# Designed miniproteins, single chains: the designs that were tried, part 91

Each design is a single chain, and the fold is of that chain. pLDDT is the mean over its residues in the fold that is shown.

## One batch from the design tools (miniprotein)

Design m3158
Fold by ESMFold2-Fast:
Structure m3158 (fold): chain A 85 residues (1-85)
Amino acid sequence: SEIDQLIEEAERLMEEMEEAVRRGDLDRFFETLRRLQEVAGRLYQLRQQETDPAVRARVDAFLQELDERLRELGEEVRRQVEALA
């Protein structure tokens, strides 16, 4: 399904962002973040149109996990940006 493809894409983008942060490649991190935000936005739109409660719950759980991972990654990015200033 489109939802499953978007979840897989979001997971790949998260792994790319985590690797970029590990390498100190903040330009790649911010470029990948823009792509992830587009994917997450599309997932949210599809979730709003979804009538199957099991699929809706799965998307909600994934978006929550994604938000938590982004928060943790953002803290590391902030530390790296401060080190450059």
Scores: mean pLDDT 87

Design m3159
Fold by ESMFold2-Fast:
Structure m3159 (fold): chain A 100 residues (1-100)
Amino acid sequence: SEMLSLPSEEVLLHLALRYYLSKNKRSLTEEEYEEMLAKKPLSREEQLKLLEEMLEDMKKNAPSAELFLKLLEELKELLKEDEEAQKIIEKFEEEVKKEE
């Protein structure tokens, strides 16, 4: 995927911004999205909070715990260089595993 070739910092920004836009029901063209990315509209703290909110929503809407765990594994690979993002993802993995 396109995200696999991006640095973890950029992957986190993309995930956070896309979730923010989805949550606020904003529809952007690809050009408008790229302009917003260039301005770095979200602080690192906001990006990490949005990642946590996104994972909470994904957990609630996941068809199965197995599918959610697979999504978390894929996100860990995409964000492997981001220690703070890794800790958030690992917290969700442990919570799901304890409930099974």
Scores: mean pLDDT 78

Design m3160
Fold by ESMFold2-Fast:
Structure m3160 (fold): chain A 56 residues (1-56)
Amino acid sequence: SVEEALEFEKQGTAEGFYQAAVIYQELDQPDLAEKAFIRALVLDPSLTPPAPIPPP
């Protein structure tokens, strides 16, 4: 749920944002998933994106 994603974002870690991105993607919220993943990648550039992120 969105609440679960927000709990992961509250962690303020790359892993937290990565998990939030996965949850948003499962909720069919690709814009939110992409933004959360970008935050995770800024904190840890070695992370792989949660596939699939829908193309523009």
Scores: mean pLDDT 73

Design m3161
Fold by ESMFold2-Fast:
Structure m3161 (fold): chain A 70 residues (1-70)
Amino acid sequence: SELLEEAKYLAENVKEILEKEGATKEDIEEALRVAEGALERAKADPSTSQELIELLEEIKEKLEKILKEL
């Protein structure tokens, strides 16, 4: 439950960063670090839902793609 709430908050923050005009490379790199940390914690916990892992992986992939285009 705590990890799910954290992941939802992270998803909202990432969405806000992506919608923000003038998002910097540093903003995206920071969001990527947070997403990678959350994904590592989620994968380490066997009680984590597959949906949560997939959501975090999608967020990470999207951020990596944007970072490569900057």
Scores: mean pLDDT 74

Design m3162
Fold by ESMFold2-Fast:
Structure m3162 (fold): chain A 83 residues (1-83)
Amino acid sequence: LVEIRVEEKDSPEEVAQRTLDATEASGLTRTIIEHEDEQKARNIARLTVERAERAGHLASYKVEGNRAIVAVQDMAKLKKAQE
């Protein structure tokens, strides 16, 4: 499991790309997005999930106040581990 913490200066595109790179390297990534604006955190989380799904990964997010937590799993790597 790789945990990524998002800085306010990171663009939504950079957050999504870092999450995908880490997922493809480790098989499982958790990205924590903290923003003073809950709506901005939600939008970044949603973009990250959509990009992960387009790449063929399993992705979901949840929101806790001003924090959004994105979980992404590389399904191909998980299948290999089940061999």
Scores: mean pLDDT 77

Design m3163
Fold by ESMFold2-Fast:
Structure m3163 (fold): chain A 65 residues (1-65)
Amino acid sequence: SLAELRALADRLAAAVRERRGLEAAGAYSKIMSFGDAVDQLPARYRALVAALAAGDLARAEELLK
């Protein structure tokens, strides 16, 4: 569901901010399993997922400040 996907995105954001790498990786993996439904997330969360997919951790951290 979109609500579940948003909760995972919030968890991913918190894990990245707190530098909890394993939790962030787990949340990211679950988000990616939603496929095209990721496009239904707000733009900031889509940008976060795209930054992590590109391995741009600095950009991911800046999006969460």
Scores: mean pLDDT 77

Design m3164
Fold by ESMFold2-Fast:
Structure m3164 (fold): chain A 100 residues (1-100)
Amino acid sequence: VPSLAERLDAVVAYLLSNPELMEKLKEFKKETLEELAKTNGDIEKEIEVLAEAFRRFYEENAHLFSPEMRALVEELLKTKGTGAAAMLALAGAVQQKEKE
């Protein structure tokens, strides 16, 4: 069974390979940053905002994911911590790709 880090890397690689998902993620990154600014440094609320952003992104774009990737994303959505970690990893990957 892949580690959490390996699962996150797989989801990031999949999203970076799909231009439509990348454009959708850029829009979600902007909205998520605006919501994070409203948390006033409350880590619990930041985790909640990030996890909810990842859940919404997946639900709105589930049809663009392969069945294997849907299962992997749904596993990451089982806790707020793993959902937030996934959103942070994706946001970082988008920022890095935009520099190219």
Scores: mean pLDDT 77

Design m3165
Fold by ESMFold2-Fast:
Structure m3165 (fold): chain A 58 residues (1-58)
Amino acid sequence: MTLLEEIRRRLAALTPEQREAFLDRVLSIAQKLPLNPTDEEDRRFVEEVRRALDELAA
């Protein structure tokens, strides 16, 4: 399973409240990215998403 598939699976297992909190955090991070982000911006986005999931799961 890829990291992206792992993240999607984790999102599906979250409660509606946790999902809303995660979505708000991801949207806040995503708003800093252009429509066509660079590889570095993509990597940073993935790291921030992963971190947000870890913090939400704690």
Scores: mean pLDDT 72

Design m3166
Fold by ESMFold2-Fast:
Structure m3166 (fold): chain A 70 residues (1-70)
Amino acid sequence: SLEEHKERGMKDVDKLMEENKDASKDEQLGLGSRFIQDFVQQLREEGVPREDILGIARLMADKLQDWLDS
């Protein structure tokens, strides 16, 4: 479901941030960009609707941007 994909994505973002808490801003940008790209590709391959993928990607990007801005 959309909710399950959203929860998975947000949990994986939390894990990425926790494992890379000492990363530089440049490293954070690179890691976050690759992570979103890979996750979007995975959801696309799973047949998740484009609208749902876009919504999830925006939530993940927002959370990663907060990390970059901190």
Scores: mean pLDDT 84

Design m3167
Fold by ESMFold2-Fast:
Structure m3167 (fold): chain A 77 residues (1-77)
Amino acid sequence: AEKVAENLRLLAESGERYFKYVLENGSKEDLEKAVKALEAMRDYARRLGEKYPEVQEVADETARRFDELAEEAKKKI
C-alpha cells in the first residue's frame, strides 16, 4: 500500500531528526537510549516488510537508514 510506504519514509525522517537532536543536546545515557530506540525501529521496519511483501523494499531501506543512524550514535558513546 502506498500509504504504508509513505509512513515508513516519514518514520525514517523522524528518526534522523531524533538522532540529530540527541547528538547535539544529549548525554551519554541519552545516546545509549537513542541507539536502543533506533535499533528497535529498525527491527520493526524489517518485520513490517516481512508481513507486507508489497512494502518490503521500502521497509528494508527504512531499516537500513535506522541502522546507519544507530551506528553513528554508537560512535559518540
Scores: mean pLDDT 78

Design m3168
Fold by ESMFold2-Fast:
Structure m3168 (fold): chain A 61 residues (1-61)
Amino acid sequence: MQGATAEQVLELAKEAEKLIKEYPELEEEIRRILQDVVLGRMSYEEARERIRELVERAKKE
């Protein structure tokens, strides 16, 4: 994949699992983002941005 290396996907998956444990309400959205990266529908940078936005919204609630 031009948008994400296997190492980047692995790092993103590790970060995602950590965030899901901290914010279980975000599990569905985070897993969807991770799947889109794996399928090449979303870049690594876009996925990190989306996940950050979700976490920031959860912190404000």
Scores: mean pLDDT 78

Design m3169
Fold by ESMFold2-Fast:
Structure m3169 (fold): chain A 100 residues (1-100)
Amino acid sequence: SPREKVLEGIAKGLGTTDREKAEAIFDEIVRALAEVLGKPYEELTDEEKVELIGRIHELPLDEQIKVYEALLKATERYLGPDHPVVKATRAVLEALKAEK
């Protein structure tokens, strides 16, 4: 499914072989996206979840900040606060806040 390719991409991008961690991070980001868009998470198809992840950059700045805050929280929880991806996510979040 499209979801499997996204999970592989997330795991590879995160530098982890732990599919469970990649899946947990994916779930938390999609839940944040559903919240900012006013969509019910439980009614989203796998295809819609993948599409939402691919379109984060199209969101208004305030909504992008909320999604990246959720991504930072998820990556800190599952990868640890000193992980390179956590540091990169924090830098992106700081840059987005500076544009406001």
Scores: mean pLDDT 80

Design m3170
Fold by ESMFold2-Fast:
Structure m3170 (fold): chain A 60 residues (1-60)
Amino acid sequence: MELNLTEKQKEIAELLKDPSPENRKRLEALFDELGYPKVVRDVALGKMENKVKEVVKKIS
């Protein structure tokens, strides 16, 4: 399936900068919509989770 992915790629990049639960759900929906493999989805979602954990570790 050939789609114009520029807007979707931009949205994914913006969502990765703001690690909120809403953004995580939006990323999962986008990956499902675009048919991205599990590896790509897991890496992107893992970056959001890791950012939250890093902040918690620094204040703890």
Scores: mean pLDDT 65

Design m3171
Fold by ESMFold2-Fast:
Structure m3171 (fold): chain A 83 residues (1-83)
Amino acid sequence: SARRRAALAAARALLGNSAPLFRFKPEAVLPGDRDAEDTAWLVSAIVLLREFGHLSHREIGERLHVSEATVRRLYRTWQDLLA
């Protein structure tokens, strides 16, 4: 969707020319490589803004053009990777 492309562009701009901070491999649960890469960029940007920027989930959603619910879900995905 146009919103997803805008979110990915915002995430990549925040991270500059660097790769995503986190990488996800599509295992049996994920539908494909592209979804895993998109998730990696968005999760990396969310973690950067939350942990280093100290922004709320709502403020991160506004900056990345995603819903607060999407921010919470993706931040949970990062927490689950660290478990």
Scores: mean pLDDT 69

Design m3172
Fold by ESMFold2-Fast:
Structure m3172 (fold): chain A 107 residues (1-107)
Amino acid sequence: AEKQLKLLVNILKKITNPAVTEIDFSNLGLKGQLPKEFSALNKLPNLTKIDLSNNELTGDPPEPGAFSGLKNLTELDLSNHKLKGEIPEGFFDGLPNLTKLDLSGNE
């Protein structure tokens, strides 16, 4: 948990440019659950794609609202993890433009 949170915080420090349209978090050795602080990506108004593939994320899918406010997000890749359980109802209500969700290679 602590190691994963510190890694994510260090990554987020790099994404301060509001012109960013895509974020690649793939193959970064992320472990455990996505932290609530991930919603800070809503400060990037032009963000259309997030790639979280090929990490070691485990447990339940991200909490409802973890991606809230990402109004322009069209693609979310959560493939090749150890995610299990059901996607909560209303989880994608905050993502009105999401057209591609990849959950392949999970439990």
Scores: mean pLDDT 66

Design m3173
Fold by ESMFold2-Fast:
Structure m3173 (fold): chain A 63 residues (1-63)
Amino acid sequence: SMKREKLLKEGQELALRIRARRTDEEIDNWIKYYSKTPEDKEKLEKLRQEIDRVRAEMEAAAA
């Protein structure tokens, strides 16, 4: 249902915002720790880009 899809997206965005509040070193160490396969590494590198996007949005909203 549309309501379930919205809640899942909101949950994913919230998770990204929690990660975005960490330091670059903490985020990079977390990615390195969980990058166990080439597929996981690619997915986590894309997640890093999403974290950077959310961080930029949070900084713009705070200005």
Scores: mean pLDDT 76

Design m3174
Fold by ESMFold2-Fast:
Structure m3174 (fold): chain A 67 residues (1-67)
Amino acid sequence: DRQELIEEIERLMRGLDPETQQRVREGLRRARTDLELLSLLLWVSMQLGDKELREEYQEKIEELVRE
């Protein structure tokens, strides 16, 4: 669900500095597909240093790319 991915990105980005938050907002405006939103979530997880979230979103991206 696109809306759930957007809301999760908005929740997670609150832990980032203002400059990085602006980059995330630009990514959200440009994102057209679930793959692009998942890629943005992966990037946000890396910026937060959250290894478990990074692994989860990386796996979801791999599943989508297989199709």
Scores: mean pLDDT 81

Design m3175
Fold by ESMFold2-Fast:
Structure m3175 (fold): chain A 90 residues (1-90)
Amino acid sequence: MSRLEQIKLEILHYLSLNPFVKKASQKEIYDFLSRYYGASKSLVSKAIKELLKEGLLERDEKGYIKATEKGKELAKANVPKVQAYRRARR
């Protein structure tokens, strides 16, 4: 899996599997991924752009980003990987 593919999945997991995050600004997504995955601003911007083109993310009228139903389905397919990662951090 490429670094870009990893960051795309982590964005989908952040927006789909966190019950406290229904939508986020691009800055909030960057701050999270930079802090926990060491992702650059350029890489996060590229990942968001590709996910929007693929219909896995959408923007609301205020510029907030949320996962589409297709994006949520893809995130759920990777739940075991996310759960293992969260357990390793506690």
Scores: mean pLDDT 76

Design m3176
Fold by ESMFold2-Fast:
Structure m3176 (fold): chain A 80 residues (1-80)
Amino acid sequence: MEPSEEELREEILRLEGEIQALLQRYYELVENGAPEAERNAVIDEIIAKLERLRELYLKLGKEELAKEVEETIRLLEAQK
């Protein structure tokens, strides 16, 4: 069944929290000199969650927010 707007907003809130936690982990890995492969694995997980976030914004008709997420994905891919 198609999720309600309320369910979409709740999923966005969860994804935002998950993305923030992964960003914190990424910074800790960079500070500790972790291998590139380990750092890139965290970036890939962030990108996957951002792609889902973009999809949710499009379902809500928030095209500008979806575009901001697309730009963030490009910047993170360039970080690898």
Scores: mean pLDDT 84

Design m3177
Fold by ESMFold2-Fast:
Structure m3177 (fold): chain A 63 residues (1-63)
Amino acid sequence: NLEELGYNIAKMLIDKYLKQGLSKDEAVEKAREEIEKRLKYANVPKSTREKLLKGIEKAIEEA
């Protein structure tokens, strides 16, 4: 499930940045930037990216 994968990646990255002492908003922004870089590097198809982003957005909302 690509949505679940996106959720788990975002949650992991947000937690990583929070542990580095960043605020919640800063951790979310850093996680978002890193995910965008990863998706661009991997040349992910638009449909796959959209499903991943749904999970990512859910993780951000819960953060």
Scores: mean pLDDT 82

Design m3178
Fold by ESMFold2-Fast:
Structure m3178 (fold): chain A 88 residues (1-88)
Amino acid sequence: SMEEIVEKAKSLYEEGRKALEAGDYQRAVELFEKALDLFDPILPQLPEDHPLRRFVAEVYELLAQAYEKLGDTKKAEFYRRWAEELRK
């Protein structure tokens, strides 16, 4: 269900944020990418004003920060653009 997907993604997001704060940038990337994989098939079906679109944008922003910390500036720029697109 949508509810189960959101709960699992939120759990992955919280663990990813903790990893990012702890300096475990590779682990943060893995956790954020897993959270995004859960939304990938459902995101196109959501209306533009749906709260989950802003949540996904936040996950992309933190993923971009993690890649920047790893020195992958190209991936950081790519995911920041996706976050900006979802916030509009």
Scores: mean pLDDT 85

Design m3179
Fold by ESMFold2-Fast:
Structure m3179 (fold): chain A 56 residues (1-56)
Amino acid sequence: MPPASPETFEEAVEFGVELLRAGASPSEVGRALSDRFDLSPEDVREAVEEALRRVG
């Protein structure tokens, strides 16, 4: 299957950054991204990792 669109992935990363800055754990961010965005489990994991890089 093709990966998520660049726009959807970027929105997910930005949302993840906001949640992390608000005090959410990486596991909570992963769940929120899975519920909100139509992403594969692999794309969710990559978005969480990218959000962590942008915060730290």
Scores: mean pLDDT 81

Design m3180
Fold by ESMFold2-Fast:
Structure m3180 (fold): chain A 71 residues (1-71)
Amino acid sequence: MIDELVKSVSGLDEQSAADSAEKAGQALNDKGKPQQGYEVNKAISDELKKQGKLEAAKKAQEISEKNKKLS
């Protein structure tokens, strides 16, 4: 699950990757799974950073930290 989501989101263009990461984090928070939202967006951020998509990586990291505080 996490690996598949990371690959799908990080393979998008920078803006679409950032938007998808935000929606995924919010959806997991709404389902009462903020810890999973933290883990998913942390992995997405790391993968985006490796690809040089630094703006999207920063956005995903901010979402993961927000989800961590909610858990």
Scores: mean pLDDT 77

Design m3181
Fold by ESMFold2-Fast:
Structure m3181 (fold): chain A 83 residues (1-83)
Amino acid sequence: MSPLQQLFLDLFNQVKTLSPEAAERVRRELQEALRLLKEGETDFKKLAEEGKIEGWIGKMLEEILEKEGREAAIELLEKALSL
């Protein structure tokens, strides 16, 4: 696992420790991000700017897509959602 993927999972784990409601909200946003990514979406920074996902999710997914590719981003989101 890359340092960026590990940082993403660490941030999601921090959200889960803050509140169940925050964790459920982020989980739904990750499910939607995974759906959009599988459908060919690549501009997650724009989705974050439009308020459709949390800013950190958009930023991290953009960096992972640019550096590691779409398949790596899909595998990361599937792994995060399985936790």
Scores: mean pLDDT 82

Design m3182
Fold by ESMFold2-Fast:
Structure m3182 (fold): chain A 69 residues (1-69)
Amino acid sequence: SSEVERLAEELLSKIRDGGGEAFLAAFLHQLATLADDPEAAVAFLSRYLPQGTPPELRRAVTEYLLSRL
């Protein structure tokens, strides 16, 4: 959904703004290493999502980003 895409883009933008392209690359590499462990991937990504984000949306954003790696 467009909401999932927007949250994913905002998340990646915040990571880039905080640590630059090197930090974004390290983040995406770490996320990719968790591709076979959905619960660990969601837990890792949730650290970077707004605290009020519903569990279903956290999972959807995680799946969206993993599908684009």
Scores: mean pLDDT 84

Design m3183
Fold by ESMFold2-Fast:
Structure m3183 (fold): chain A 71 residues (1-71)
Amino acid sequence: MREELADGALRLAEELLNDVQTAFVEIAIGISLANNDTPEELAENIKRVAEKIATPEQAERIRRHIDELLA
């Protein structure tokens, strides 16, 4: 689940965001995985980064996709 969540989130970021924004999401995922964060903690970290770097519409799409992958 954790790896599937990370892969799914990164794929959406690559499709939806520019290269710089995608790099921030990738870094957040890498840090979360290195810290052995739970899937729920990983999901929250991705959502927080998206809110800071993406438009509100892009961040909402990422949030919905993450929630679907976590369910």
Scores: mean pLDDT 83

Design m3184
Fold by ESMFold2-Fast:
Structure m3184 (fold): chain A 76 residues (1-76)
Amino acid sequence: SKVEELYQYLLSTSKDPPPEDLLPYTLKILELAGLEVDENTGKGKILLALKALGIDVNDDEQIRQFLKKLIEEYPL
């Protein structure tokens, strides 16, 4: 599931950039938060964007529900 792939990426300790198939969704999160859209943007800025959108990044279910809605509204 794309929801689970994005969720696992955001919770990972990896410093790697988003995988190519997840990149459009991470860029959409930045866009929705009103932050600079940059394909080189690291996970920390994506988590900051989620916080700016009112998502509690310590609540796993809030993250999952947001990602599910994001993927359903912006199927890429």
Scores: mean pLDDT 77

Design m3185
Fold by ESMFold2-Fast:
Structure m3185 (fold): chain A 80 residues (1-80)
Amino acid sequence: MYTALILGADGSKNVIISAKNKEEAIEKVKKYLKEKYGEEPKITQISENRYLAEVNGYAYEIIISESDDMPEYEPIRVKL
């Protein structure tokens, strides 16, 4: 199982998206940001597990990890 963490994507709260694989995690991040901003985000890989999502003049850091464990932060879980 993979988890995508979008830092600060909901008013200073982190958004967590769960996926079966890394590709699904990236697609769910794109869907979330597209639904929020009405524009297709551009995803750029900046390291092995870190990505930059750029949409409507905003930039969000995305962390993708292979884990069933919850991050230590209080996340907002998004159902897509």
Scores: mean pLDDT 71

Design m3186
Fold by ESMFold2-Fast:
Parts: sequence; structure tokens; C-alpha cells
Structure m3186 (fold): chain A 94 residues (1-94)
Amino acid sequence: MKPSPEVLEELARLLGEALDLHLQAVRSTDPAERARLLAQALERLGELLELAKPYVSEETYERLKELLARARADPSELGLALMAFIETFAELQE
């Protein structure tokens, strides 16, 4: 199933916001600010995952869900989750 242009724009917005929040967190020297920014990035990825669910395979959805759960438990895993979401979004544009 191929998403509409409007859905692709919303997916792009959520992914862009998550990437920007992650970059801000990496640049932050305040542990409390870093934690808040990482939590917000994870929230955007969660919203993106649910919006993308009708357009991805069950296997892709479960893989992204597991990566997101791992990133929530260990913030160092967020980079791997972001890469997987970027790859999935690129496939949805084709």
C-alpha cells in the first residue's frame, strides 16, 4: 500500500522533528535537557510508527516497534532506531 502525499508529508515532518531533537540532545551538555529531548524524539518516532502502520509490512512494523522499545530502555540505541525509520521512509517514497 502506498501512502498519499499528505501522509508522506506528515511522516516526513515527524521524522524531521525526531532527527532534529536527537541532534539537539547530542549537542546538549545538560543531562536533564538531553533526557527531555531524547524522550521527545522517541515520542515523535512512536507517532510516526503508528501513522506508518497501514503502509508497512507486519515484519517491518514489528522490527521498528522492537527497535523503538530498545531505544526507550537504552537511549544509546536511538541512533539505530532513527536509521531504520529513515530507511523505511525512503522505501515508502518509492
Scores: mean pLDDT 86

Design m3187
Fold by ESMFold2-Fast:
Structure m3187 (fold): chain A 100 residues (1-100)
Amino acid sequence: MELIEKFLKLSVIVSVKGLSDEELKEKLKELGFSEETAELIVKAERGDEEAEKKLEEIFKEALEELKRLQEEIDKLPEEEKKKLLEELQKKAEEVRKEVE
């Protein structure tokens, strides 16, 4: 789901004209893309066909992994899902208490 949000933000960034390759890479990294993925996106935008093919393969694999992860989560009982959420909330509260 975060991948879809990153993809939407990517479309906005790529539409901004006048960015250098370095500026584009930095903004992609801020969105949470890896350095390799950011470099491939820049090369694809500059017309590198090999970079475009690699990028398509990366996104295809990520979508298949997300589908498998969703199937595994769906197999978990509701009680197990609730416990996982409670543990995540407890960790978030501990981090907030340290910042206060």
Scores: mean pLDDT 65

Design m3188
Fold by ESMFold2-Fast:
Structure m3188 (fold): chain A 78 residues (1-78)
Amino acid sequence: MSEEQRREARRLLEEAREELEAFVLEKAKELGLSEEDARNALAFALGAAEWELDPSRAVEVAKELAEGLLRFYARLNS
């Protein structure tokens, strides 16, 4: 992965920060999880998604990773 691709991924994730935060809070609420669970899932997803090889997919990958982690938390609490 080039530094330029990673920089572009970070920029897109930063621009979508409010959208991503709203997404994880809504999903956590649907799953009966806390705001802390939502924020932890987002922090993980942002860190992983910045390494996406196609920067245009970074926001989608962040949403997929965050939702997957939130669903995992919900299963542990069941």
Scores: mean pLDDT 81

Design m3189
Fold by ESMFold2-Fast:
Structure m3189 (fold): chain A 82 residues (1-82)
Amino acid sequence: MERALAALAAAEPKVEAAKAGTKATEEDIEAIREGIERLRELGLDEEAERFERSLENASEEAIRANGELLLEGARLLEELLA
């Protein structure tokens, strides 16, 4: 668990920007797409598709929140399966 949490360090700058009330940026959207791609690589195609559909219809706030969740979940799963 601690190692999986440490893997999130690479995402910390994006997470902290979101927590500071920064609106979703192009980088936040790319982070969400990276998370979706990682979910597909892990064989979680249904989850990836659900998040992708949410992204298409989401507000900027929802996009930002989903980006953080996807990056965190994908990194934790990647560490778990590694």
Scores: mean pLDDT 58

Design m3190
Fold by ESMFold2-Fast:
Structure m3190 (fold): chain A 61 residues (1-61)
Amino acid sequence: MKQQYRDALLEAAKFAEKVGFTDLADRLRALAAQLDDDAEASVAQGQQLVAEFYEKLAKLA
């Protein structure tokens, strides 16, 4: 589970950076780095960040 979430966060960060959401990309990378120390809280925060990222993409088209 941790590896899957970490990989998902890193992939989301790469895509956010390409789209120009640098702040969001930095937050996703930081969360992925903290996952091993705070897995449950990090997973919840990651899900919220990913959801917000998709909402922003949908609005931008």
Scores: mean pLDDT 71

Design m3191
Fold by ESMFold2-Fast:
Structure m3191 (fold): chain A 73 residues (1-73)
Amino acid sequence: SAAARAQAAIAAGLARRPDVENDAAGVALIAAELAAHPEWRDDPRVLAFLHQSLAPDVLDPANADLREPAPAR
């Protein structure tokens, strides 16, 4: 499912930054993955997953500067 793919992408991104206890890094990685997969942003299951996991900051426009593009590798 799209939610499972988003979860895997977020987990992989966070695994690259295990030393960071800052949601800002997670938000940036999520933003990069969503930019690569725009269909995930339109999926209500993906939005529900993000809301339950890291989401309040992911979709908050006040945190747009924290969602700078990150390498998707």
Scores: mean pLDDT 54

Design m3192
Fold by ESMFold2-Fast:
Structure m3192 (fold): chain A 61 residues (1-61)
Amino acid sequence: MSREELVEEYLALFREFLRRLGWSEEEIAAAVAEMRRWLETLSDAQVRGDIAGLRAQLAAL
């Protein structure tokens, strides 16, 4: 999996998580832009770990 694929997978899960919490599309767009900048500072291994964590949080909802 490429770095771009990892980032886009995380952001797709993050959008779904925020929608399930009742965030508006405008709030989600702003949060996704900020999260993209944050993810750019992380290693591929850290992004994979964050994907696993976010999937676990979604499963718990």
Scores: mean pLDDT 85

Design m3193
Fold by ESMFold2-Fast:
Structure m3193 (fold): chain A 87 residues (1-87)
Amino acid sequence: SMLEELEKEVEEKLKEFENTPEVSQAELDELVAELARKLERLGLATAEQVRAQVAQARAQGLSNQQLASLVKAQIAGAELYERLLRE
């Protein structure tokens, strides 16, 4: 079924994220920009809101690796949401 295929794809992407080596600031900035573009296009959040959330998490002491994992998970969720809106 489509739901099982989407669940498998999300799980596979999350496994890739867990196996990612240490993340540079430039790589994190690219991931944040991608997430901001996806969420803004889907009407789920503004780019400013996405950047503010990442800045707040960084201020709370999250590492670039932790921030990248969270951002990648949100990108996977946004991609899943976009697919669910398609027939």
Scores: mean pLDDT 76

